Designed miniproteins, single chains. Designs and how they scored, part 76

Each design is a single chain, and the fold is of that chain. pLDDT is the mean over its residues in the fold that is shown.

## One batch from the design tools (miniprotein)

Design m2803
Fold by ESMFold2-Fast:
Structure m2803 (fold): chain A 71 residues (1-71)
Amino acid sequence: AAANLAAALAAVQAGDTAAAVAHLSAAVAALAADAATSVATIMLALAALVAAELGETAAAIAATSALLDAL
């Protein structure tokens, strides 16, 4: 999860939407499969994914950075 989030943050900052969405999707799937992950962490990961898919770069960076800091 953390490695995918770091890669997603780098991709968003580089403007690579396809790579950012792919890495965020993998992170969301990994977090959702882990029973130890809080609902808040999953919701933050989903917010980052949605922002990346919509091209909202600032929101995607903010949500992905907050998620990395929470892990």
Scores: mean pLDDT 76

Design m2804
Fold by ESMFold2-Fast:
Structure m2804 (fold): chain A 85 residues (1-85)
Amino acid sequence: SKLEEELLKKIEEEEKKIKEKEEELLEEIRKLLEEAGVPQSVIDEIIEELKINGPLSKEQARNLLEKHGVPEEVIEKVLKLIEKY
């Protein structure tokens, strides 16, 4: 039915907006890591892992950043960004 097609389109539009917000968050995280002097290869790995696990999970983000040896001060800044989004 046309109603189901319109509902699907609205869901796709909302999912696109969520993905765009997630991409903006990931870009801001990338910039923080770059400013902290984290190597580009490590930043790329962190961003890909955040995409898979969901960048909105503070606990998973903290564990991921600690695993990659990101300094505590930078981790706190990243977690603050996640809280804002």
Scores: mean pLDDT 79

Design m2805
Fold by ESMFold2-Fast:
Structure m2805 (fold): chain A 91 residues (1-91)
Amino acid sequence: SLGLRLAEEALRAAEEALKKAKEGDILGAIGHLLRAIGHLEDLRLYAPEDELTIRAAELAVKAALLALQGKFEEAEKLLEEARRLLEEARK
């Protein structure tokens, strides 16, 4: 579905944001955070009834924001929760 694809793209962008933040590349991390936000906005516009994928994308964006704050363990936990929600949405 479109919702699932957009949420998976948001999750991937958030994973890249975390990777860049861990490397000290804050500008790179911000770029990926903005991509994750864009996918979440598209998801809310084009698939507003898809609650699981929206929640997964929201957790991905929150994880990217936590990564920019240096809260890497918290970011990883939210990314894991987002992945579990996307697995459920695929069923």
Scores: mean pLDDT 90

Design m2806
Fold by ESMFold2-Fast:
Structure m2806 (fold): chain A 65 residues (1-65)
Amino acid sequence: MEKEIEELLRKAKEYREEAERLREEAEKVEDEEEKKKLLLEAEILEGIAALLEGVANLLRKIAEK
């Protein structure tokens, strides 16, 4: 279970890093539609990361029993 928790947190971190990259790219683009697409993709990746962190937290609480 600890290895599974670590893997979920590692993937969550990777998704958050990708989301930050997309937000940085959004600041560089002048096209409003492209900027919105990059920001939406970043929000989706942040949502996925939050779900993975939530699952990891639940697994950790089960392991603490």
Scores: mean pLDDT 83

Design m2807
Fold by ESMFold2-Fast:
Formats: sequence, structure tokens, C-alpha cells
Structure m2807 (fold): chain A 72 residues (1-72)
Amino acid sequence: SLEDQLLEHFKALAETVVAQSKTASPEERKKLIEQFNKAYEDVLNWAKKNNFPQEIIEEIKKIYEETLKAMK
């Protein structure tokens, strides 16, 4: 489904960002976080504009929060 495709896309981005953060300098990590925040905003705005179910919106938010936690 379109929802599954969006979730898989966002999960793939999250995994990439976590992997990159492991070898990043503090300055590079700040840029990764900025880029990921922008991607999150774009994904949320697109999902809301396309009337995605609230449960999918909450899953996107959960992926975002867990990703930021993993980047520490």
C-alpha cells in the first residue's frame, strides 16, 4: 500500500542516518539531525495532506523519536 511504501521509505532513511551517526563528528552529527528533521517534516506534511490514518502518523512519529534516541 501507499502507507507501507512511505513507512518503508522513512524507516530506510532512519536506518541510514543512525548508521552514518556512528562514525560522524559532532558537527557532521548536527547536520545529519538537521537533514533528518527536514525529512521528517516533509514525510509528516505529505502523510497529512494525503489523509493518512492517525495510526500511520503516530508510527512515523515513533520512528522519528526512536531514531533520534539511537543517534546519541
Scores: mean pLDDT 86

Design m2808
Fold by ESMFold2-Fast:
Structure m2808 (fold): chain A 66 residues (1-66)
Amino acid sequence: SEEVKRRIEELKKKAEDFEKKAQHYENLAVQYEASGKDVDKAKEYRQLANKYREEAEKLKTEIENL
């Protein structure tokens, strides 16, 4: 149905937004990991990247179950 298609599109957009946030923190984590100057900050950014990837994955799973 058109309503299901629209819902899928909305969820895809939200998943893309979370993936962009995950990529942002991934880039920061890689930079801090490479520098070795702040291990705690590197871990923080890695955890944020993982969190946003997990949120995107949950939305993708919701789409697959529609």
Scores: mean pLDDT 88

Design m2809
Fold by ESMFold2-Fast:
Structure m2809 (fold): chain A 56 residues (1-56)
Amino acid sequence: SAAERERIAANIRAALAEGERNRDVTIVRVALHEARKEGLPELAAEAERLLARLEA
């Protein structure tokens, strides 16, 4: 459902925000995996960009 998809996307965005705040690459990697699994390419791209910044 659309509501389920929005809930999942919101959870992934929250995890990405937490990973960025805490500079926690593990949380970001988990969020990336979930974004790919759920077919959310924009969030997967955001996670990949964040990983690149944190691992620089």
Scores: mean pLDDT 87

Design m2810
Fold by ESMFold2-Fast:
Structure m2810 (fold): chain A 65 residues (1-65)
Amino acid sequence: MIREVALMVRAMGIAVDYGLSVRIRERDGALEVRVEPVDREKQEALFREIREEAARLGIEVRVVE
């Protein structure tokens, strides 16, 4: 729970830096991340940073389009 909240807060901060909005939902022990608006280059950069933070916290992340 605490680790998932920490990742959500960081993901939201990273998304704001890219001018994107992120929705996060926990499902089957993993976090599902949806990013808007659709911008492939920025989404790839954001997803990379979120994946790095998730790895530090030991959380699995899936991107949903």
Scores: mean pLDDT 72

Design m2811
Fold by ESMFold2-Fast:
Structure m2811 (fold): chain A 76 residues (1-76)
Amino acid sequence: MEEKAEALMERLKKEAIEVAKKGSEEEIEKLIEEFFEEFLELLKEGGIELSEEEKKEAKERLEGSVRKLAEEVLAK
């Protein structure tokens, strides 16, 4: 499971960098939503089902991480 999670995180970082280079807020938002859905499915497959509160926290952390990465890329 962790190995699949690491693969998803690596893919997210790569896609986030490419989307950030485009400078599109809508593409960043879409990437966050798509990745979060895949992350929840991965957790469910691994026998982990998040509560609504845990889902909110996980999404907020993911959004913060992606936006921070995008800001670092866009800052030049």
Scores: mean pLDDT 74

Design m2812
Fold by ESMFold2-Fast:
Structure m2812 (fold): chain A 97 residues (1-97)
Amino acid sequence: ATRVHGTSGGTLGKPGVIEKYIDYIKEKAPEAKQVRFTFERKDGVATLVEAEALDENGNVLLKVKAEEIAKATGTEVPWFRVDGPDGPRELVVGVVD
């Protein structure tokens, strides 16, 4: 499990936000065992770009843009403040029942 506690600001640590995105991916790819969230860091903020459904071997089953999921779920695109260089950041979460 990836540690999400201690992330300063943003939506990633808000209850149910990431779970709604996982539920959307699992609905579109029921065979998914993991979801990979790709964030882009710019000016101290990491914003979700895409989510990928992965099987148990790490094969990509589905790729969906963050704005598409946000529109479908009625949520804002997840973001959080993070230190470090600009560029891509990945978060992989196991899918549970």
Scores: mean pLDDT 71

Design m2813
Fold by ESMFold2-Fast:
Structure m2813 (fold): chain A 61 residues (1-61)
Amino acid sequence: GPGEKVLEGAKYALETGSAATAKAALAEARRLMQQPVSEEERRKAEEGLRIAEEALKKQGV
């Protein structure tokens, strides 16, 4: 689902150092948390948000 794709993107950004991918995952996670999604999808979006923020912090962005 969309939360899973955010989580995958965030992990990929952390592994590869892609600031652009991290920013995209962060934006999508925030968008999903504003939508009526399932608890599972919301939890995955929140986890993706945390990983994306960590990726950006490590990359100096």
Scores: mean pLDDT 80

Design m2814
Fold by ESMFold2-Fast:
Structure m2814 (fold): chain A 83 residues (1-83)
Amino acid sequence: NATQKRIDELIEKYLKEGLSKSQAIAKAIADVLNAEVARDLFLKLVREGRLTPEQVAQEIRGFEASDLPEDRRHAEELRRLLA
């Protein structure tokens, strides 16, 4: 609930900054959620046709560049599942 409100607020912010709706959604997810939860939600949204693999790949670069090994592992797993 509170997490969903933070995501919705960031989507609104990114839309005002000129991002597309799907890019705003992907960026808000990556900014708010940890890599594991973001991975699961990105998979769901791609399967539902709400995001493309290319849009998710753009936001996953942040997790791939993370200093946390777990963030990088979850990003690698998501790339394999979207391939």
Scores: mean pLDDT 84

Design m2815
Fold by ESMFold2-Fast:
Structure m2815 (fold): chain A 81 residues (1-81)
Amino acid sequence: RREELERILETVREAIRASDTDPERAIELFREAAEEARRAGLEAVAELAEKAAEALEAGDTRKAAIYATAAALLLIGELIE
């Protein structure tokens, strides 16, 4: 469980880091994080990661950052509980 959550969080963090320099890679990473979150039963995290990818595809970096931050915070919440 913990290792799985940490892996998903690292994928989200990589996507956030890539968002300004390599948005195509960031979109791919957010989609990977969404798939991993769905497999882990983290539906809210999956939806937020998918929305971050969709926002980047639309060129809305602010919206993508909001969704990505929300996904990361939910994952951190799961890790400390």
Scores: mean pLDDT 82

Design m2816
Fold by ESMFold2-Fast:
Structure m2816 (fold): chain A 68 residues (1-68)
Amino acid sequence: MSPAERAVERAVAAIEALLETPGLELSEEEVERQVALMARHFGLSPEQRERVLARARELLERRRAARA
């Protein structure tokens, strides 16, 4: 796995950990902000950031569906 692929996976894992935190409910806007922070922290390209955001949104949707 390339350093870029590892950075994307680490960013996704960080967002997933936040979404799995008991009692913490994130809005779509808050998820977008967390993705932006992770992209800056890991030095992601715009394309890599978009991939992380897409995966983060899927995680958020699945979590909301499970809670509903």
Scores: mean pLDDT 77

Design m2817
Fold by ESMFold2-Fast:
Structure m2817 (fold): chain A 67 residues (1-67)
Amino acid sequence: GLSSADPEAVRERLSRLPQFNRLPEERQEGVVAFLLSKEELSEDDYATVAALIGVSVEALREALRDL
């Protein structure tokens, strides 16, 4: 789960999505905190985060693939 990941590594992966970098800092922090709060990400969690960033679930899964 992402709870074992480094917050900086999660942020670095998400920064590969241009849409994430366009979000206000407060929303970027909220997304990272949400992902780190989960031991395992459900399909609903991926859908929620993808919608918050403004990307597809597929793009989000690819960005987080190595975590």
Scores: mean pLDDT 79

Design m2818
Fold by ESMFold2-Fast:
Structure m2818 (fold): chain A 100 residues (1-100)
Amino acid sequence: MDYSNLSVEEIKNKIIEILTKNRDSLTKEQVRAIIERMIRIAKENGDYDFAKKLEELLEKLDEMTVDQAVDEIINIIKNSKSINKQTLIEMARVIELLTS
């Protein structure tokens, strides 16, 4: 999917849609890989506050179910302000890849 033509809000909604659709088929290891890759992307694009929230989630991941972890990722994305559009585009592509 070409995310470059979507608004920031539309890309957020697409990421949430992909995560929600795939939550029942995701393993904890896949969720870990998604979070780790999202942290890297956020840091590379200067979204340090967003990366910090994901790092805090990663620290708690072993104590969470897959459903709880996916819900927290969705919550972090929904509540993100001033996030770089490029970060969202790259995260959407990676999540789509890791959920395939």
Scores: mean pLDDT 85

Design m2819
Fold by ESMFold2-Fast:
Structure m2819 (fold): chain A 71 residues (1-71)
Amino acid sequence: SMAKAREYLLKGLELLAQGRYKEAIEYFQKAIELDPNNAEAWRMLGEAYDKLGEKEKAEEYFQKAKELEEK
């Protein structure tokens, strides 16, 4: 459900704002599972990994978001 994907994305954003990066990642992954073409969810997954210092994972997810935004 697109509505459920949006709920997961919003929950992930709330957790990210609270500094709960690993929990935010779980919700962004759930959003992507339901809506794999949502560039915003991929970008936010990259931001969460960047906050954890996982720079290579962050770069991969930012690239995925960019590819989706260019199509």
Scores: mean pLDDT 88

Design m2820
Fold by ESMFold2-Fast:
Structure m2820 (fold): chain A 69 residues (1-69)
Amino acid sequence: KLEEAKEALENGDYDRAIELAEEVIKTSKDPKERLEAAYLLSEAYQKKGDTEGVKKANELARKAEEELL
């Protein structure tokens, strides 16, 4: 799941990477996994030039980081 998102990003399949990362964020109760998925989501949106997507992904990362404190 998270590994599949990383593989999709590495292969240039940004839409698949976004879908898989969003799934991790929605289903994982582990803040560390959600943080990692949010970073992948941000990178995928950056590759697509989606600035609003990057902002949303960074907000999700911030929320996960707060849960780790």
Scores: mean pLDDT 82

Design m2821
Fold by ESMFold2-Fast:
Order: C-alpha cells, then sequence, then structure tokens
Structure m2821 (fold): chain A 63 residues (1-63)
C-alpha cells in the first residue's frame, strides 16, 4: 500500500524540482519524511526532511 504512495511522492517531488517549483517539491519531501517515519525507516525520513529543508532554502533565496 505505502510503496505506491512513496513512489508517487518521490516522482512528484523530482518533477517539481526539475520545474524549479522548490516549495512544492519541499512539501512532497516533508510528506515523504512523515511516511518513512511511520514505516520506521528513520534514515530515509531524515534524508527526506533534510532535502525538504534544502529546497525551502532554495525557494527563499529565489525571492
Amino acid sequence: MKENMIKALESGAKSFEEKGLYLEAARLWQQLGREYESMGDTKKAEEAYKKAKELEEKYRKQR
């Protein structure tokens, strides 16, 4: 069940990054982090949250 959701979120986040939509990409990475936490995958959750923070910083620098 969650595997399909993870793939959809990852694909969507990468698509938004390619389009320069960093805030939208960051939101999807935050959702990925929450899904990985619920699965007990702490390492992937941390990586997803770090990616979301980096994308939010890119968004702020664009303004």
Scores: mean pLDDT 81

Design m2822
Fold by ESMFold2-Fast:
Structure m2822 (fold): chain A 67 residues (1-67)
Amino acid sequence: SLEAIDEVIEAVKNGDFEKANEIILKHLTPEQQERLVARLEAKARAHGGVLTPEDIIEALKEVKKEL
């Protein structure tokens, strides 16, 4: 749901990546998880293999727009 993605964004902002992963696995569909992974891989490739919290938040917002 859209609310689950907002909860993941808040967890990432707080540096709570364990909580973020738990919400993703429990509340995002396999298709939504695949879209998120594809977005994260694209951002990592653009940034020489390093993902910032800002990159992760942007990827989550992009997935939210596709729902």
Scores: mean pLDDT 81

Design m2823
Fold by ESMFold2-Fast:
Structure m2823 (fold): chain A 56 residues (1-56)
Amino acid sequence: GAMAAQVKAEAARREALRASTQRLIDYANELIEKGEYPEEARLTLQGLRETLADLA
């Protein structure tokens, strides 16, 4: 029904946001492993990772 279509649209929007955020986290993690990323940014990215896990 219409509700199922709305749920699918919401899930697609959430997945798009998740994909964008995950790419930033992955990129920053690579920089952290290379020792280039500031430690402050690492903590912020860990918080974002936890938020993404809660959305799943």
Scores: mean pLDDT 71

Design m2824
Fold by ESMFold2-Fast:
Structure m2824 (fold): chain A 62 residues (1-62)
Amino acid sequence: MISDKEANDGMALILIGLAEIFKSKGLYEEAIELLEKAIELAEDPEVKKLAEEKLAEVKKEK
């Protein structure tokens, strides 16, 4: 059975991946929104940290 934590962390990782795709296409605002949502959903500290680091990278490229 998938716990809410596993579902939230899994969704956060998917959002991080989608944000990287949007960033590669120059869609920085969309990438930022996805990463902010990933930070909100992530319950695992490592997943949250990854999303925060990716958000900082996208904001620097903007």
Scores: mean pLDDT 80

Design m2825
Fold by ESMFold2-Fast:
Structure m2825 (fold): chain A 120 residues (1-120)
Amino acid sequence: MTVGLDVDALARKEGVAATARRIFELVRSGETVFLKVGDRVYTVERDGDAIKVTDLDDPSKTETLHSVEELEAFLRRALDEAPPIDYRAQAERVRTWAEHAPPEGAAALQRIADELEKLA
């Protein structure tokens, strides 16, 4: 199954540490997670005992994270580096990714795009 999460919104509501733990639990349960952080979307999937984070705009930018603490550090860095959000352009880009995703991934990405449009 696939799950879409808005990290900016979750970090504001629950804090970055709780957000990282939630993502880690979902990935360890066998979910593929799509993370929106600022203007970027990442795919998070299980890779043996680790988790693999891949940038959807640049799949060569892949990081392997071995703990929930490393995921928290990744999220803090990504949030700090995020430029101001163009919600409309971001929603359009996410819909384009959904067109090339498997059906469950497409559904998760469409939900993210719909949420971004509500903020535009």
Scores: mean pLDDT 76

Design m2826
Fold by ESMFold2-Fast:
Structure m2826 (fold): chain A 76 residues (1-76)
Amino acid sequence: SNLEEAERLLAEAEAALAAGDYEAAARLAQEALKKAMEAIRNAETAEEVARATGLALAAIGVLQEAGLGLGRPGEA
């Protein structure tokens, strides 16, 4: 399911982040966020919405940390 795929991808993203692989962490977190958003869209229960939302927020957190680690230029 999209929910289980999001959970797996998030775990892989967190592992990549812990290893200092910011590029892989960002890519995996983007895929996790996409699957979590699809899980929210297809959720049939409040519990599924809550779980999918939690995964989406966690993926955003990994994306923020990975982005900072990559040193991406901000708007000057």
Scores: mean pLDDT 80

Design m2827
Fold by ESMFold2-Fast:
Structure m2827 (fold): chain A 57 residues (1-57)
Amino acid sequence: LEETIERIRKLALEDEDEAKVLALEEVQYYKQTLSKEEAEKAIKAIAEAFVEAVKEA
């Protein structure tokens, strides 16, 4: 998850649209691979990281 957040932050500074695609792909993978509760926490962390990165752009 930490590596995913770092990738999203870096990509958002270069290309917001690609960062959105990456975030959505990771959300789908976490929904399929984690329990409902763990997926919910991961999705929230990804969404918060994306919003923070976009604010800097």
Scores: mean pLDDT 76

Design m2829
Fold by ESMFold2-Fast:
Structure m2829 (fold): chain A 59 residues (1-59)
Amino acid sequence: SALLEEGQRLGALGAILAAQGDVERGRALGKKAAELHERAGNPEGARRTLDGVERAIAA
């Protein structure tokens, strides 16, 4: 679905920005991606997206 595809793309971008030190933008994109996953009926995808961004920050 378009919502899942957009969520996956924004989640990946959020993790990349977080890993590069742009924590605020990374988290903001991660939250937007998680919202898209929730709207698509995928709460596990939303949680994994947020966890992925936090993991990138911690690395």
Scores: mean pLDDT 86

Design m2830
Fold by ESMFold2-Fast:
Structure m2830 (fold): chain A 86 residues (1-86)
Amino acid sequence: DPLARARALALERRAEKGGTGEPGIFEIIRAALELGLSPETLGEILRAELAEIYKELGLPPPTDEQIEGYREVIADRLGIDVSLIA
């Protein structure tokens, strides 16, 4: 499971910096990039993580427009081209 692998690596990277708890979405996407996952798989990971966050907040599932907004913010935050997250 690509998401599970990205989460596991993100948790390891967080621990290396003295952090605890579950990794955030930026850490998970960064880990997925380190694993060399495809843009399509990164897009699937982004959608899955956002859907989980919205569900935990009691919100309806994120719209395609909201997902696109997050895709752009994450790309900017990580200093990568948005095309790497499909």
Scores: mean pLDDT 81

Design m2831
Fold by ESMFold2-Fast:
Order: sequence, then structure tokens, then C-alpha cells
Structure m2831 (fold): chain A 57 residues (1-57)
Amino acid sequence: MEEVLEKVVELVRAGYTDVDEIAKALGLTKEQLDEIARKYAGVPAEELVAALRRADL
């Protein structure tokens, strides 16, 4: 599960901005990715991706 968050960071750095595309790249559904984001980051997947994008700007 921690490995999933690491891969999300790598995908955002690679230019992924859409939560559905990130989830598909990881072999997950959007719902599964959202649950992981809430459990480990305390935010929905869309908010996590947006925050990571802001940090890379």
C-alpha cells in the first residue's frame, strides 16, 4: 500500500493529472485509489494529485 503512494508520486511527476488515468496505470479503480489516499494521506485522491502537482510547480 505504501508502494502505491510512491508510484502515484512518480506518475504525477511524469505528467499524469487525471485520477482515473493514474488509477488505471496502477491497476486500480478510482474508488480503490481514493480509499488508499484517504487512509495514508487523509485526503481524497483528486486532492492528493492536485497537491502533488502544486508542489512540482
Scores: mean pLDDT 77

Design m2832
Fold by ESMFold2-Fast:
Structure m2832 (fold): chain A 109 residues (1-109)
Amino acid sequence: SLIDKAKEEIKKVLEDFLKGLQALYEKHPDDPAVRDAYEAAQALYKITLERLDKAKTPEEVKKIIESTKNALDQIAADVESRASPEVAAEIRKLYDEFKKKLDEIIKKL
């Protein structure tokens, strides 16, 4: 179904975002802002997957993704406020790419 396909595509986009953030953490392991962001993103990923698995309508999927985007924007903002400009630019780039892909998936629902 369109919903099941969207869920699979959303899961992949979330995994790609986590991998990007993990790479940033491995590059800056002693940066508490990056560490905190990575831990928060992992927790958010788990919660989002559980919510997506229970969702039955396009409206429920859209609502879950909107709250996930909002939470990720807060994580990005926290890193941008505490990290170096270089690290802040890297997290913003990851978030922008994630948001773009997610919006394209939601547009088809």
Scores: mean pLDDT 84

Design m2833
Fold by ESMFold2-Fast:
Structure m2833 (fold): chain A 80 residues (1-80)
Amino acid sequence: DLVEEARRLLEEAIELAREGRLEEAKRKIQEAGKLLTQVRDNPGLAAAGADLLKHVDTLKSPEEAERLARGALKAIDIHA
């Protein structure tokens, strides 16, 4: 399931961000974003994935990475 794999990747990204592992957190966020954009029958989830991909390269701190990943998890809970 693309959505469950994306959820797992975002949860891993939050853990990595809390450990200060910004580059690893960004990689997990990018992969989650790619998976969510493939959920073609759910435009809310596809938009959440596109937002992740748009913002992932602009993240400058672990705190920003955790905030972005948490926002995406909330979007999954609302739209899935």
Scores: mean pLDDT 86

Design m2834
Fold by ESMFold2-Fast:
Formats: structure tokens, sequence, C-alpha cells
Structure m2834 (fold): chain A 56 residues (1-56)
């Protein structure tokens, strides 16, 4: 029962990502997870920005 709602939320998030293409800023804003999970997301965002800058 509860699992169905969780699956729906994940499906919506994935669809939004595919259709809208969330930016790292928006992802961090929308994701309401624990501190450890958030810290990992922030580090990943920084890594992506570094990669983009190095590419140029």
Amino acid sequence: AAAAREAARQAIAQRSRAATRLTPQELAENVDVGVEELERAVLATIAKREEERKRK
C-alpha cells in the first residue's frame, strides 16, 4: 500500500527530470532527504560543475 505511493513519487520525479531536466540547484532544493544524503548530492553537483568548467 505505502510502497505504491512511494513508487508514484519516484515515477513523478523521474518524469520531471526527463521532461524538465532539473538543474543541480533545483535538485538540491526539491530533494528533502537526510543530511548525509544531501551532502553526497552537493558533492556530486560540485563535481559536475568542475567537469563542465574543465571541458571548456
Scores: mean pLDDT 59

Design m2836
Fold by ESMFold2-Fast:
Structure m2836 (fold): chain A 84 residues (1-84)
Amino acid sequence: SEKKLKELLEDLIEHLDEQIEELKKKLEEAKKKGLEEAAKAVELLIKIYEELKEKVEAGELPDKEISEKYREEIKKATEIIKKA
């Protein structure tokens, strides 16, 4: 249901605001170390979280298929960051 999806995205965004600050620190470290792939992955993850936050606030929630695509992109980016 759209209401459950909205609540899940709002909860995710609340947690992600804290994670975004940690990711910004990791981004600076990746840049200092010249880890281009890790830096791009962190930038993508930050962008996804910021876009999701804006969409939830605007009431422009993604449908289930788009939400699954975002989850896969987040998972992929997180794996790249974890390896850095």
Scores: mean pLDDT 72

Design m2837
Fold by ESMFold2-Fast:
Structure m2837 (fold): chain A 97 residues (1-97)
Amino acid sequence: GTGTATTTITLTSPLSQSQADQILTQITNLGNQTLRDNPTVIDIQISVDRDNGTITITVTGRTRGSATTTAQGLGQQATQILTDMGISVQSVTTTSN
């Protein structure tokens, strides 16, 4: 059966609208590339909560393992994007369902 995994990135501070828009665009582009290149991934959903400084990446894969690995990988790439933008990350957590 399919599996789902969610990576939650919690930031130390709220984001500006321009930062939130840039982050959403860059992570969405990573997600679209992953969907193209990885046949084990079915769906990727990304949300940015600007006011709470939270980014959520939800991956649906053909297996729980593929969903978890992909959600972790996207979380690492997203954290690098945030760091390159000068944004401090408080925590990164991946949960599998």
Scores: mean pLDDT 90

Design m2838
Fold by ESMFold2-Fast:
Structure m2838 (fold): chain A 57 residues (1-57)
Amino acid sequence: SLLDQAEMAIAAGRDDLALALAGQLTDPAHLRELARFAEKAGRLDVAAALRALLESQ
């Protein structure tokens, strides 16, 4: 799934790829889960960008 690919991108340090994949997520719950994953992984800038994307939905 796109969510799984985005989580793998975050884990691999591919932040641009993770954000591009996140932009294709249509379910706010998936974006919220991805933001939580980024936060737990210590990727605070990515988590903030994902929360901003949630606000724009």
Scores: mean pLDDT 82

Design m2839
Fold by ESMFold2-Fast:
Structure m2839 (fold): chain A 59 residues (1-59)
Amino acid sequence: MKEAAQKGLDVSTELLKAGTSIKSVDEMLQKVREALRAEGYSDEEIDAALEALRRMAGV
């Protein structure tokens, strides 16, 4: 859980640095889901990490 959430934050930071067009927090979270799935995290771990990130973002 904590490792997946940290990886999600790292991916979000890299997407912003790369100038990726992100229209909403939900779009960013979907890109993070795709990146975490590519890294081999389970759907359960990804869902928990995205929920934590959403809470931290205040949504």
Scores: mean pLDDT 68

Design m2840
Fold by ESMFold2-Fast:
Structure m2840 (fold): chain A 73 residues (1-73)
Amino acid sequence: MSREELEIEVRVGVAILKAAVVQATTGKETLTPEILEAARKAEEALKRGDLKKAEEEAERVEELVEKAIKEAE
């Protein structure tokens, strides 16, 4: 795995973990289907070697997680 691929994987994983922890502790849905779909698209882009698309989808995961957590407050 390249360093760029690893960085994208870590970013997506950390964002998903943050949403999952908030959901588990608050009981509010923060790990939404939209976040999971964006994460799936990032993984598919990484498997294809499309780093640009993978980064775009990883950014979307991070944005959706931040929004969901703010809306849960």
Scores: mean pLDDT 83

